# Ledger of designs, part 67: designed miniproteins, single chains

Each design is a single chain, and the fold is of that chain. pLDDT is the mean over its residues in the fold that is shown.

## One batch from the design tools (miniprotein)

Design m2464
Fold by ESMFold2-Fast:
Structure m2464 (fold): chain A 59 residues (1-59)
Amino acid sequence: SREEAVETAKRLIREKYGLGDLSPEQARELTREVAEETGASMEEAQRAVVEALLLLGTG
């Protein structure tokens, strides 16, 4: 679900990237990992990554 994708994105940001600015390449790789773990489409995973970054206050 979209909520699962957002929670997965938040977890991966904390575990792999820390709370900071992601490069475009890191954001693209994160999106791919979210899609693979949750079965979401790339568009859904990208939206989830954006939402996770906003919720974590990294924007």
Scores: mean pLDDT 77

Design m2465
Fold by ESMFold2-Fast:
Structure m2465 (fold): chain A 62 residues (1-62)
Amino acid sequence: MPSPEELEERERLVEEELERLARELGLSEADREALLAGIRAGSASPAALAAARRVEALLAAR
């Protein structure tokens, strides 16, 4: 059972990884912000899901 402290740390690590991947993949700032907003809200908006699919497509193309 993860503690609130562990969840906050995990969230920070995920944000750091998304920033790195966004830079490496050339992901748009809007898509990055949509993904971060989805993580912070604990639910995937349509925009966050669309951004996630773009990331998957870019990773598959490499």
Scores: mean pLDDT 71

Design m2466
Fold by ESMFold2-Fast:
Structure m2466 (fold): chain A 107 residues (1-107)
Amino acid sequence: MQPVISGAGTVKAGETATLTASGAPSRATGFIWYRQAPGGERYALIANNGQRAAGAPDRFSGSGSGTSFTLTISGLQPEDSGVYYVAASLGDDEPAVFGQGTTLTVS
């Protein structure tokens, strides 16, 4: 089953957004969080082990257990608006399972 993201929508600048991915396959070994800029490429924010990707701001953090993984964005900025994706990692021998994108709007 594809992971589903909750907790997105419209949030005020300076507040904290918490996006939770759930419903990943039980064999998932981790998650990768991505953001897609308007008209641009998808880039990684958090790797499977909760490690921030190169260039991701310190405001972004990841945690997870089992089939649920959370992305927390503290001190929201207008530039944090965009489409967020999660991919469930199934290990090196299998392609990652991507969930549907969800939109975060910072007002």
Scores: mean pLDDT 73

Design m2467
Fold by ESMFold2-Fast:
Structure m2467 (fold): chain A 81 residues (1-81)
Amino acid sequence: SQQQIQQLVQDLSSPDPSVRQQATQQLSVLGSIDPQSVIDALRPLVNSPDPRVRQDVSSILRGLTRTSYGDQAQQVIDQIT
C-alpha cells in the first residue's frame, strides 16, 4: 500500500494526462481507506512548481475533508498556493 501510494504520487507528475487522471482517481480511493498515508504522501507536493499537480492534490484532499482526518486534510489544502 505504501509503495502503491508512492508510485501514484509520482504518476501525478506524468506528462501523460491519462496517467495523471488514473493516479488522482486511485489516490482518492486509497485515501478513503487509509487517509493518513495519502495525506502524508501528498504534503510535500503542496509547493509543486506544476500547477496541475497542485490542483490534483487539492482535489484529492478535498475528498478527505469529510473523514475523521478532515482537519488535517484542510491544513494541507490551505498550504497550496
Scores: mean pLDDT 84

Design m2468
Fold by ESMFold2-Fast:
Structure m2468 (fold): chain A 60 residues (1-60)
Amino acid sequence: TAAALAALAAMKLTPEEREGIRLALEAGRRVREGAPEAEIEEVARRILEAGKRLEERLKA
């Protein structure tokens, strides 16, 4: 949603964080558009990897 995007922008995101958000938004669109399970699983795997990197950066 636009509100979620505004909140994320306010967090002064790094390039890696912005990439993770783009992946999550893309996955959400695919799910809403009725994408096959296999495609959703592939995108989910990428999001999990991006999320791990984000978590490590935010811990620091």
Scores: mean pLDDT 66

Design m2469
Fold by ESMFold2-Fast:
Structure m2469 (fold): chain A 67 residues (1-67)
Amino acid sequence: MKIEITFEDGSTETFEVKSIEDAKKVLEYAKAKGAKSITITDENGNKYTFPLDKIEEALKKAEELLK
């Protein structure tokens, strides 16, 4: 699973996530940096995009995908 963070300047950082603890760390990093949006890509290539104010919904989605 991949988590891509998009920043206000349009730059992106992508993280490969293997556990829910890794997902939490990436989402905390996104919040700390004031990211614009977070995109989760599952192993089948499906993409789920969340704005920063929906970061808890992004975490829930990551937990569902890592089951």
Scores: mean pLDDT 84

Design m2470
Fold by ESMFold2-Fast:
Structure m2470 (fold): chain A 76 residues (1-76)
Amino acid sequence: MSQLGDTMYTNLMKSLDDDVDKGAQKSRGASDSYRNSPKFQQVADYLDKASQKAKDGDIDSARKYITKGQTLMQQM
């Protein structure tokens, strides 16, 4: 695996997490309802699939799943 691909994946995951934290700070008391949201579960599923694809060395597919998760999160 190229170090560039691994670094890009890690940076994308970190950027996603930072964007979540910025939004979540205003809704800290609603974390349980957030977790029970069907959209939040779909985001978690996409991130899990992205992680699995990255482990398989399929960085392109991992990026696609991260993008799907990011798009869905923007709609939450």
Scores: mean pLDDT 64

Design m2471
Fold by ESMFold2-Fast:
Structure m2471 (fold): chain A 98 residues (1-98)
Amino acid sequence: NKDEALENYQLGAIYYSQKKYDEAKKYFEEAAKNAEKAGDYKLLGQAYYNLGLVYYAQKKYDEAIEYFEKAYEYFEKAGDKEAAEKARENIEKAKKKK
């Protein structure tokens, strides 16, 4: 599950860079499921953070905020204070777009 989570995360990032947002969401969603099963809170936070970025790019700011809030929770659980702060910054940016 951990290796599968990382592979799905990397595929999601590739599709996101190509602006293929539906494919990016699919792979980040699978990465989140596999990271959760593996107990990998850092990777789970990263997957939710990137889901937030995808929704933000689509101008779906309510959904972007929801995923950035989930990313913040899991980055805090992982002890990744820098990543948690980046999630908080993006929550503020998305709120300003509403």
Scores: mean pLDDT 89

Design m2472
Fold by ESMFold2-Fast:
Structure m2472 (fold): chain A 66 residues (1-66)
Amino acid sequence: MSEKEIGYLNRLGLAVSDKLLAGDLDGAIETARRAGRELEAVSEDPEAVRRAGETLIAALEATKKG
C-alpha cells in the first residue's frame, strides 16, 4: 500500500474502533463505508481513500465470516 493509503486506512480504522470494541462487525462495516464515502468526497486522493476503505472492509468481512 502507498503511504497515503496507510494514512487513510488508519483514519478509517479509528472511525470504526468503537463498533469493533463493542463487537459490532456489521456496524463497523457500515461505518467504514459511510466514513470512506465522506473522506473520498473531501480528499485530494479519492482513489487512495477507496483502496484503503476496500482493504478495511475486506478485513472486517473476513473477520465476520470466520
Scores: mean pLDDT 81

Design m2473
Fold by ESMFold2-Fast:
Structure m2473 (fold): chain A 88 residues (1-88)
Amino acid sequence: MIVSKVEKKLRELAREAAEKGLTPDQIRSLVRKAAEELRQELAKMDPEQIRKEAETLGLDYKTMLRNAAARYRLAGLDEVAEVLRSLA
């Protein structure tokens, strides 16, 4: 789903940045840009529909979102964490 796709994209961007020798500031800028992309994608989705689909797949959706939010907060991505918490 969108959260998992963004997490994969952020990981891929971090790896690519290391291979290209990007500075920490440039890496942080790329991560912030990906967070903004997530915010825009989530704004287009119905939170209730997303939650309902997760439940039909047997996922603890609320716990998954809380764990993702905590991870992004620790990474300094407070805006991404706030958006994820709003869906819990």
Scores: mean pLDDT 64

Design m2474
Fold by ESMFold2-Fast:
Order: structure tokens, then C-alpha cells, then sequence
Structure m2474 (fold): chain A 72 residues (1-72)
């Protein structure tokens, strides 16, 4: 039913909001490390960048799922 689709969309939107908050915190930490010159800082920065890409990919997939549900 339309109501079941709307509930599923709301669930996905909440999950996106949570992941966007996590991505925002990662972006802040990445910005703090932008001038990283030591090997340890560069390795940490790389790890954070990989985590951010993962979160952004998950957000994109959830947004695509919402689009698919809206077409049903």
C-alpha cells in the first residue's frame, strides 16, 4: 500500500540523516588534518577519507532506493 511505501521512505530518510551526521563529523576531522605532514597524520587522514567515501556511498544507495520506492 501507499502508506507502507511512505513508512519505508521515512525509515530510509532517518537512516540517511544519521549517516549524514556521521559524514559531517568525519569531514570536520578531515579538515582538522588538512595540513597533515607526518606519516601518522597522513595515514589517519587516509583512513578517515576511506570511511567518508563508504558513508557517502551508503547515503547514495539509500537515496536511490527512495527514488525507486517513489516510482512504485
Amino acid sequence: SAAEIEEKIRELEREIEEKEREAEELRKEIEELKDAESREEILRLTGLQIRLIGLETEIELKRKKIEELKKA
Scores: mean pLDDT 86

Design m2475
Fold by ESMFold2-Fast:
Structure m2475 (fold): chain A 75 residues (1-75)
Amino acid sequence: MEEEAKKLVEEAEKARAQGKLKEAADLYLKAATLYYSNGDNKEAAEMVRKAAELYKELGEDLIAKGLYGFADNLE
């Protein structure tokens, strides 16, 4: 479970480096879901914030704002 979340983070970072911002955001949110279900709320919040940053870069400001608020509530 933890290894699967970590692998998704690595895939997200790779996608982000390649400019695939939407794919990277989706991978970060998948990793966040696994961290949250495992009780790792701080790691889950970090992944949601990374996804929020990418949605902001994509011009999806309302989605980004919602994700930042969600991450704050996880910690």
Scores: mean pLDDT 84

Design m2476
Fold by ESMFold2-Fast:
Structure m2476 (fold): chain A 68 residues (1-68)
Amino acid sequence: REEAGLAAAHAFIDDKLARGEITPEQAAFIRRLLEDRERTLVEKTQEAAKHGLAPQLAEASRVYFAAL
């Protein structure tokens, strides 16, 4: 389910935050993009790219889809 995908993606983001690979603000930004139901994946990727976070969003999205 969508909740399982989001939970897995959030755990993945938390792990990156714990390892110091991203900041708390970057983690919150990626979580908001993953939860956004109004934007397409392309639009979300473009928004993440503006903040230099496109790779992190792509990895979190892969984790999300794998857990669906």
Scores: mean pLDDT 77

Design m2477
Fold by ESMFold2-Fast:
Structure m2477 (fold): chain A 92 residues (1-92)
Amino acid sequence: DEKARQYLELGRLLLLAGKYDEAIVWFEKAIELATDPLLKGLAYLELGIAYHKKGDFEKASEYYRKASEIFAPVDPEFAAYARKLAEKVEKL
């Protein structure tokens, strides 16, 4: 999971820089390599945020819901948080 974590961190830096398409590539790489469900859930959550910032609310909702599903058995609070983000973006 060290490489998956590094890819997630790189994606976050790209998000802060406004490089949403590049951030998406690194979050997808983090998801592919992640074996820790918490790390995988975080990568899906960040992927949702990237699509939200691009104005793709359907993709944002999809990935927020996926993050919630992955978090549910390991972190109920993160699962609830991701679910609330999906509900908010679905109302836009």
Scores: mean pLDDT 87

Design m2478
Fold by ESMFold2-Fast:
Structure m2478 (fold): chain A 71 residues (1-71)
Amino acid sequence: SDKEEAEKLIEEARKTAEKLRAAGFEEAAQIVEDGVKKAEELLKKGEPKEAIKVVRDALRQAERLGVREAI
């Protein structure tokens, strides 16, 4: 279901943000962390498709910062 996909993506994104933060990629980690927070709010409101989009957009932005090896 969209809800299960959103929950899985949020969990994976949290782990990605932790790895980025630990590696010193603070800007990329913040982008992912902000995306996770917004996605959790959307999921709480019953908008799992919007939550999925927000997480994917955040991860894509972090990748563009050249932190591909950490993602």
Scores: mean pLDDT 83

Design m2479
Fold by ESMFold2-Fast:
Structure m2479 (fold): chain A 64 residues (1-64)
Amino acid sequence: SSSLEKLVKDALESDSILEVEVAIGMLHIMYGVGLISEEELEELLKPLKEKLEELKKEKPEEVI
């Protein structure tokens, strides 16, 4: 959906660890309620997890 595309795009364009973690959490919830497939979840999580790891290296003090 357009909302899902916006969620992922906004998180990937963000420099906030919290914003990326929220997007990852929302994707897991969407999968759990059947709004996205397992394949879609894996495809969308991969770039978000990579973004999260890069942000954690840049801003270690913001790690939760």
Scores: mean pLDDT 78

Design m2480
Fold by ESMFold2-Fast:
Structure m2480 (fold): chain A 64 residues (1-64)
Amino acid sequence: GAAAERFRRRKEEALRLEKENPELAELLREIGEKLRAIGDGLDRGIALLRAGGSREEALRLGAL
């Protein structure tokens, strides 16, 4: 349908812009990796607190 065709065209334009701006695509990947690392640290901190661990140590795991 028309909606699917518009989605396809937008996806093709996005891929073209990423190809023209590889530095921006790389920066977004690096930011994504850093955000994932923060999430992992937070999850470990929460698990430590649930196990009765130190609040200070849990905060360190969730910090940058």
Scores: mean pLDDT 73

Design m2481
Fold by ESMFold2-Fast:
Order: structure tokens, then sequence, then C-alpha cells
Structure m2481 (fold): chain A 66 residues (1-66)
């Protein structure tokens, strides 16, 4: 559901407060757990959400390394 995806985003945001590396690791773990329970419909929405999370993490890493 969208609420489960929102939970994934929220937990990743919390991990990002500790650092971009921890954020990426947490996002991967949560995405794997969500994928195991996802329906086809949720999987499509989740893929979109996951891409947004990863893009945000990549942008943060670029700013830190610039």
Amino acid sequence: SSLQIQQLVDETSQALKRGPEEGKEKAKELSEQLAKESTPDEAEVFKSSEKSILLALDRRKERLEA
C-alpha cells in the first residue's frame, strides 16, 4: 500500500540524518523486506518510490563529495 511505501521513505529519512551511507543501506534493507510482501500493484508503485529515494541519496552524496 502507499502507507507502507511512505513508511519506507520515512525510515530512510531517519537513516539519512545519521549519514548518506546509512541511508542507502537502510533503504536497501527496507526495499527488500517490502518486495517480499508486495502485490503486483504495490510493486509498481514501490519501484517508482524506490527510484525517488535512491535519486535523493545520490544527490546528497554528490553535494558532500563536491
Scores: mean pLDDT 60

Design m2482
Fold by ESMFold2-Fast:
Structure m2482 (fold): chain A 74 residues (1-74)
Amino acid sequence: SHHDRERAALALLMEALDRLEELARAGDVQGMKEEVERLVAELKRILPGLSEEEVARIRASLEQVMEELVAQAR
């Protein structure tokens, strides 16, 4: 169902956030960018009904989280 797919997307996001934190602590900014792109691609696969605007908004939110994690790791 759509609800089951949204739950799968949330679980994927939580795993990606843990990975981004590890990469930030390692100082691997390129790895973080690659992880964001991987997450976005997987979200599109799980939720094929996402509009380009919704995907762009998700990407922007993830980029903000990435910047915050990098700042905290410094």
Scores: mean pLDDT 82

Design m2483
Fold by ESMFold2-Fast:
Structure m2483 (fold): chain A 69 residues (1-69)
Amino acid sequence: SKEIEEVRKYAEEAAAEIEKMDKGAGKQTLGAMELAIEKLKEDPEKAKEEVKKIAEEGKRGAELLNKEK
């Protein structure tokens, strides 16, 4: 689906942003987002919501690590 491809593109971009904040965190977050996309690939809207949630949790984790260092 073209819609699920857009969700994958969003996940890759979000992971790249997280990787800039904390090295290695983007790759781990991308893995979690890819699993959510595969599980929800028949529902692109729900896949996008889950990917956004995972991305926000990844960003929060990276910010906390940067604060401690």
Scores: mean pLDDT 80

Design m2484
Fold by ESMFold2-Fast:
Structure m2484 (fold): chain A 56 residues (1-56)
Amino acid sequence: SLEETFNKIVEMLDKLSEEDQKRVLERLKESLPKITNPNDKKLAQRLIEYLEEKLK
């Protein structure tokens, strides 16, 4: 499911350095307008929101 995939990615992201997390955030933002699959787009949006909140 989308929620299970989100949780697995978040768990992996939390193990990364802050610098690597910022790099992932940049890449997700660049990729977002290119995502055509609705579930992948929702996943990317949720990950962007998560990382932006965490990296404040």
Scores: mean pLDDT 85

Design m2485
Fold by ESMFold2-Fast:
Structure m2485 (fold): chain A 58 residues (1-58)
Amino acid sequence: GKKLLEELENNPELKERLNRVLKLRVVEKLSQDEIAERLGVSRSTVSRYIELLKELGA
């Protein structure tokens, strides 16, 4: 939604994290657990990032 786009424009770190998750999932084909380990975050956090990416690109 519009609010999510505004948050991404105002938070470059979040935008960079979402781009990194997208690359790890699409290019490197890593699982959610592997992405979580690579980024040092919880699996639940990765799941939330994937949901945000779907809202932006689906």
Scores: mean pLDDT 76

Design m2486
Fold by ESMFold2-Fast:
Structure m2486 (fold): chain A 87 residues (1-87)
Amino acid sequence: MARLAEAFRRAAADARALAEAFRAAGARGEISAEEAERLAAEAEAAARLAEELARLAAAGDREAVERRLKELGASDEEIENVFRFGE
């Protein structure tokens, strides 16, 4: 679970960087300002979710991580892959 917590923390950092990249693209006129803010908001929501999953994984609560991922529509195969890559 410690490696899984670290993986979720990295995912949160990557999602925050992605939000900044979307806002920068909007500022450069590569995408509309409305689209940039929408994509940035989605990336920030993903970062908050990854931070929540990192806390649950750090606590060793595998069942809580599985339940949260299922609530988000993850399949049993996707959940197994998350734990496999977080080992």
Scores: mean pLDDT 80

Design m2487
Fold by ESMFold2-Fast:
Structure m2487 (fold): chain A 113 residues (1-113)
Amino acid sequence: SLSAEEVKEKVEKIIDYILDKINEAVDKKLSKEELVELVENVFEVAKDSLKKILDYAKLPEEAQKEILEVLDKLKKEILEGIKTLSLEEFKKKAEELLKKAKEEIIKIVEEGV
């Protein structure tokens, strides 16, 4: 099984993957429609990867549920940002939201709650 340290490292890599894909899309000046499609696809990949990591780590089911709920909430907030913000404001907001989600997920992993 994975150690808590290994789970945290893998969580950080997944969140960084989401951020990198969003930053690349914004820098390429994708339309809001293209950004929505990208976010939907990136979060599907991230969620599947995260589920596998949490399962392999044998985290308690309640902790796994809480972590997946953080990811689902993050996705909804990012999608709302695409709808309501300029690309520049969206990039800053996405970085803030992803950092907060990373910190929250790491805390859940450490507490096993």
Scores: mean pLDDT 87

Design m2488
Fold by ESMFold2-Fast:
Structure m2488 (fold): chain A 66 residues (1-66)
Amino acid sequence: MEEEIEKLKEEAEELLKKLEEARRQKDSRTVMELAIELGKVIQKLKELGAEEEAEEFGRRAEEILA
């Protein structure tokens, strides 16, 4: 369980980095695809009981997308 949470946290960090780069490149399609994938990872974190981490990643994604 905790190993799965750490794996998902690493995946979310990578997706956030790619999302920030796609925003800088003004690649709206890639931004949308990455936001969807990040949303799936956040939902999995929440289902595994990592609600605080899920909220943190969601907030960071909202800041990038704003």
Scores: mean pLDDT 83

Design m2489
Fold by ESMFold2-Fast:
Structure m2489 (fold): chain A 61 residues (1-61)
Amino acid sequence: RAAAVREAANAALEKHGLPPIEVPDDATVGEIMIAALEHTADQPAEVRADVARAIYDAWKA
């Protein structure tokens, strides 16, 4: 799950022209979610919603 969540988050970030999140290979789902939240804190709500949805969909799969 953690790998899938990281992949989904980075794909959503790339869609919006943002660099990938930089987390350790052994990062937990929670750590990836926190990193994505921090990385998009200054972005429009639409971008944050897209990234959050990608993470949620990957976590639920």
Scores: mean pLDDT 77

Design m2490
Fold by ESMFold2-Fast:
Structure m2490 (fold): chain A 86 residues (1-86)
Amino acid sequence: SEEEKEIAKLIETALKLAEEVKGASPFDRDVAATLIEMAAALIDKYGKSPKQKEAAELMRKAAQYLRDGNVDEAIKLLKEALEKVK
């Protein structure tokens, strides 16, 4: 569906954003985390399937790891979120 494609794009964008802030400042990681949380909120609001809601939860966890400076764990969780909605 169109909604499934848009959800996948949001998660792919979040993943690219997390990869881009590897080695970046705490400020840049916090901005990225906030954008990922906004994407997760949209998926949770408009998502209809349990897997889409699980993806949103993984994105929220990834955002927290990103703020804490654990970018590798954030990337891992975002990849898991993407696989749930493919």
Scores: mean pLDDT 86

Design m2491
Fold by ESMFold2-Fast:
Structure m2491 (fold): chain A 60 residues (1-60)
Amino acid sequence: KPLKTAPPEEVAKAINEIAKKRGLDISAEATDDGVRVNSGKATPEEVAEVAREALKKLSE
């Protein structure tokens, strides 16, 4: 499929699932502007890895 955009709700769900699996202090919520990510003790690198993994999972 040439392009498949996942709804913000599914992106937020995938981010939260991966963060929980990795034990990272990251939470995501769906908004009308996309997905809002809140990180506590997680580094920007860890946030980027979780987001990348979530988008990769949803790009199927």
Scores: mean pLDDT 74

Design m2492
Fold by ESMFold2-Fast:
Structure m2492 (fold): chain A 64 residues (1-64)
Amino acid sequence: SEIERLRALIAELRRGRDLLAAAIEEMRRSGKTPQYVIDFLEAVLGSTEALVRRLEEELRELEE
């Protein structure tokens, strides 16, 4: 169903978000990654978080 597919997508995006956040923290800790790369990945993380929030809102509307 559409609801089941949306739930699966949200779960995968949340997993990807958490992995990306952890990777960024490790890159900052290592000190070996250029700042522009970290800045780019933080922007990607922010966009992913915004997408997850939007999809979670759409899921709530479909479950009502």
Scores: mean pLDDT 87

Design m2493
Fold by ESMFold2-Fast:
Structure m2493 (fold): chain A 118 residues (1-118)
Amino acid sequence: MTKLVESGGGTFAEGGSVTLSAQGSGFDLSLFDLSWYRQKPGEEKKFVASISADGSHTEYAPEVAGRFTISVDHAKQTAYLDMKDLKKEDTAVYYAALDFGGPTNNVVWGEGTEVTVV
């Protein structure tokens, strides 16, 4: 089965850092664009960051630009979200997503990993 499994969530101090990972299976991650989304309590899922299949292009939401870095290790079939200078507003469930192109219904979602900033 095709899956994304996120890890690295937990409770972290404000001003600290964490790296989330998403392990792919049933895919070659070098063939697909990968994005991270987050869902805060009481809010809908919002875009955080994306990386193109070849790694040549990255995009970030304005609120995380300069603090978060997206990367992928094709040999390990793992994507990363390196989160620095954590703020209480970063408290959310974080989801990795593989984009086959087009609307949200063409996206494979992971199950999410919860990050709480105290």
Scores: mean pLDDT 80

Design m2494
Fold by ESMFold2-Fast:
Structure m2494 (fold): chain A 61 residues (1-61)
Amino acid sequence: LSKEIARIVGLILRAVAALIEGNREEALRYLDEAIELAKELEEKYPDLTEEVEKIKKKIEE
């Protein structure tokens, strides 16, 4: 597991924790950070950005 992928996963887990605490705004901030990191990795992991964006979209609904 690369350090970059571990960081993205960590941000997603923090977003989930924020949602459990009822802090939707903070959860969306963590997901935005994860999306930006995923874009930097899109050459290696082309589907990663799309998957994180899908998670954010579900929370925004």
Scores: mean pLDDT 80

Design m2495
Fold by ESMFold2-Fast:
Structure m2495 (fold): chain A 70 residues (1-70)
Amino acid sequence: SPEDILSQALGYKNLGNEAFNKGDLDGAIAAYEQAIKLKPDFAEAHNNLGAAYEAKGDLDRALKEYEEAI
């Protein structure tokens, strides 16, 4: 259901946040990408993915994701 998809997207965002806070940038990126795959208009997940790419030094991808967060 749409509610199940939203719940899973929120779960992946939270998983990404946990990975990011622990310094697991690759795990954070993978989790945020799954959240966005389930909910492409998920502004917060795009913003957080941008921050993870920025932390990895991938500024071009960070900028693209920050633009998607609008």
Scores: mean pLDDT 89

Design m2496
Fold by ESMFold2-Fast:
Formats: sequence, structure tokens, C-alpha cells
Structure m2496 (fold): chain A 60 residues (1-60)
Amino acid sequence: SLSPKTLDYLYEHLKAAYPELSVEEIKNTPLEEWKKRAEAEGDLSTLYIVEQIEKVKEEE
């Protein structure tokens, strides 16, 4: 099982929300853009995942 702290695990969650995008496209998109989009859509689940990605990147 993947650790909840693993970036790949978190990006796979974003991929499930945006199946038309590749994982590489998602990883290359700035986190601020994902956060803005999730807030605009009222998607609190995706917003939470974006915040977890930010936290992991700040720790590493």
C-alpha cells in the first residue's frame, strides 16, 4: 500500500478527478492552479488532496 505522504499516491487521486489528463500533465501543472480550480468548483475533497501535496512538497 502507498503511504498517504507519497506524492505519487496524491497525484493518482487528482488523475481520478481529471481522467482526460495524463499524470505528467497533472504533475507539470502548478499546485496553485489545482487549488484555484478546486475552490472554484467547490470540490472540498480535491482541495484537501492539493493541500496534502503542498505539505509533502514543503517537507521534502
Scores: mean pLDDT 72

Design m2497
Fold by ESMFold2-Fast:
Structure m2497 (fold): chain A 73 residues (1-73)
Amino acid sequence: IEELLKLLEEAIEALKAGDYKKAAEYAQRARELLDKLNLSEEQRKAATEAIDAILQADLPAAEKALKEFKELV
């Protein structure tokens, strides 16, 4: 779960820097981790919302979803 959180934070930082390719790479790795982690439905939903927002380059939505995910950890 800590590795997933770190990937989401790195993706958002890349997005803030305008590095959309790097942001997408971190988001892809986060998605792969979701399949391997035993997460609650609420944790999985928040993480998925963050990944989708990052891939859409929606920084405000990505930051909101990450904050929600942190509250569930």
Scores: mean pLDDT 80

Design m2498
Fold by ESMFold2-Fast:
Structure m2498 (fold): chain A 104 residues (1-104)
Amino acid sequence: AAPLSPAEAEAVGLINRGGAAFSAGDLAAAREHFERAIAVAREAGDLRLEGAALRALGDVAAAEGDLAEAVRLYREAARLYEEAGDPEAAALARARAAALEAEA
């Protein structure tokens, strides 16, 4: 694989740190890392990494009990994945949104 740009490497690092915080139950730290990752990915123009960070932020919102925010974040992630040419990731994000809507 081609080496990541410094900004892409930073976004990936933030997503990984956010995931570790989420697994530890630190939802506040997870949110902060994923929001930072979204900002870095947007600045870099990396739609796939932006989508990945938005999906992860959706997981945080769902864990916090904000199902409406989680659905919105998953749908935004799916749109970015489609635009990035990743239909499988987009379908998974849409499925997560649909599952939460079925529980409402």
Scores: mean pLDDT 88

Design m2499
Fold by ESMFold2-Fast:
Structure m2499 (fold): chain A 96 residues (1-96)
Amino acid sequence: MKEELERELVRNIVAADIGQVAAEYVLSISKSPEAKKLAQQAIDLFNQARDLYEKALEAVKEGKFDEAEKLRQQANTLFDQGAKLLNEAEKIIEKE
């Protein structure tokens, strides 16, 4: 259980990093102010999600499983919001 949760959190951290890189790329090619704003918001959300996943991983290592799960759930919410905004920015770019 502990080792499995640690592996899941490491995958979540990597996913947040990939999301940030993708959002930074979208920001770099965006021409509209709207797409740039959504991409920047996605970058900020993925960064916040990564920080919470890292705190959750630290909590697991300390045996604080309830705290780790709460932090992971908060990080998942931010990650999902970031992914949604990134998808919205990509749809705008398709019309540029």
Scores: mean pLDDT 89

Design m2500
Fold by ESMFold2-Fast:
Structure m2500 (fold): chain A 69 residues (1-69)
Amino acid sequence: SLRDIAERVVAALKAGRVITSKEELAEFAGVTLDEIEAFLKRFGLDPETTPIGEVVRRLVVEGGVDLTA
């Protein structure tokens, strides 16, 4: 689920991992790059032009996980 994906991403960030690409995001999230791009399209974001920091932020928010929690 999107929540499970967001929880995995937040766990990676809390562990001090840096996510610099959609490929790294997909690896930490345990999904394919195509699935990340599909989520971006669902959020109304362009997969080609959206900065990685915004991708990570939006995925976490839409997954219902607080980055500060």
Scores: mean pLDDT 79

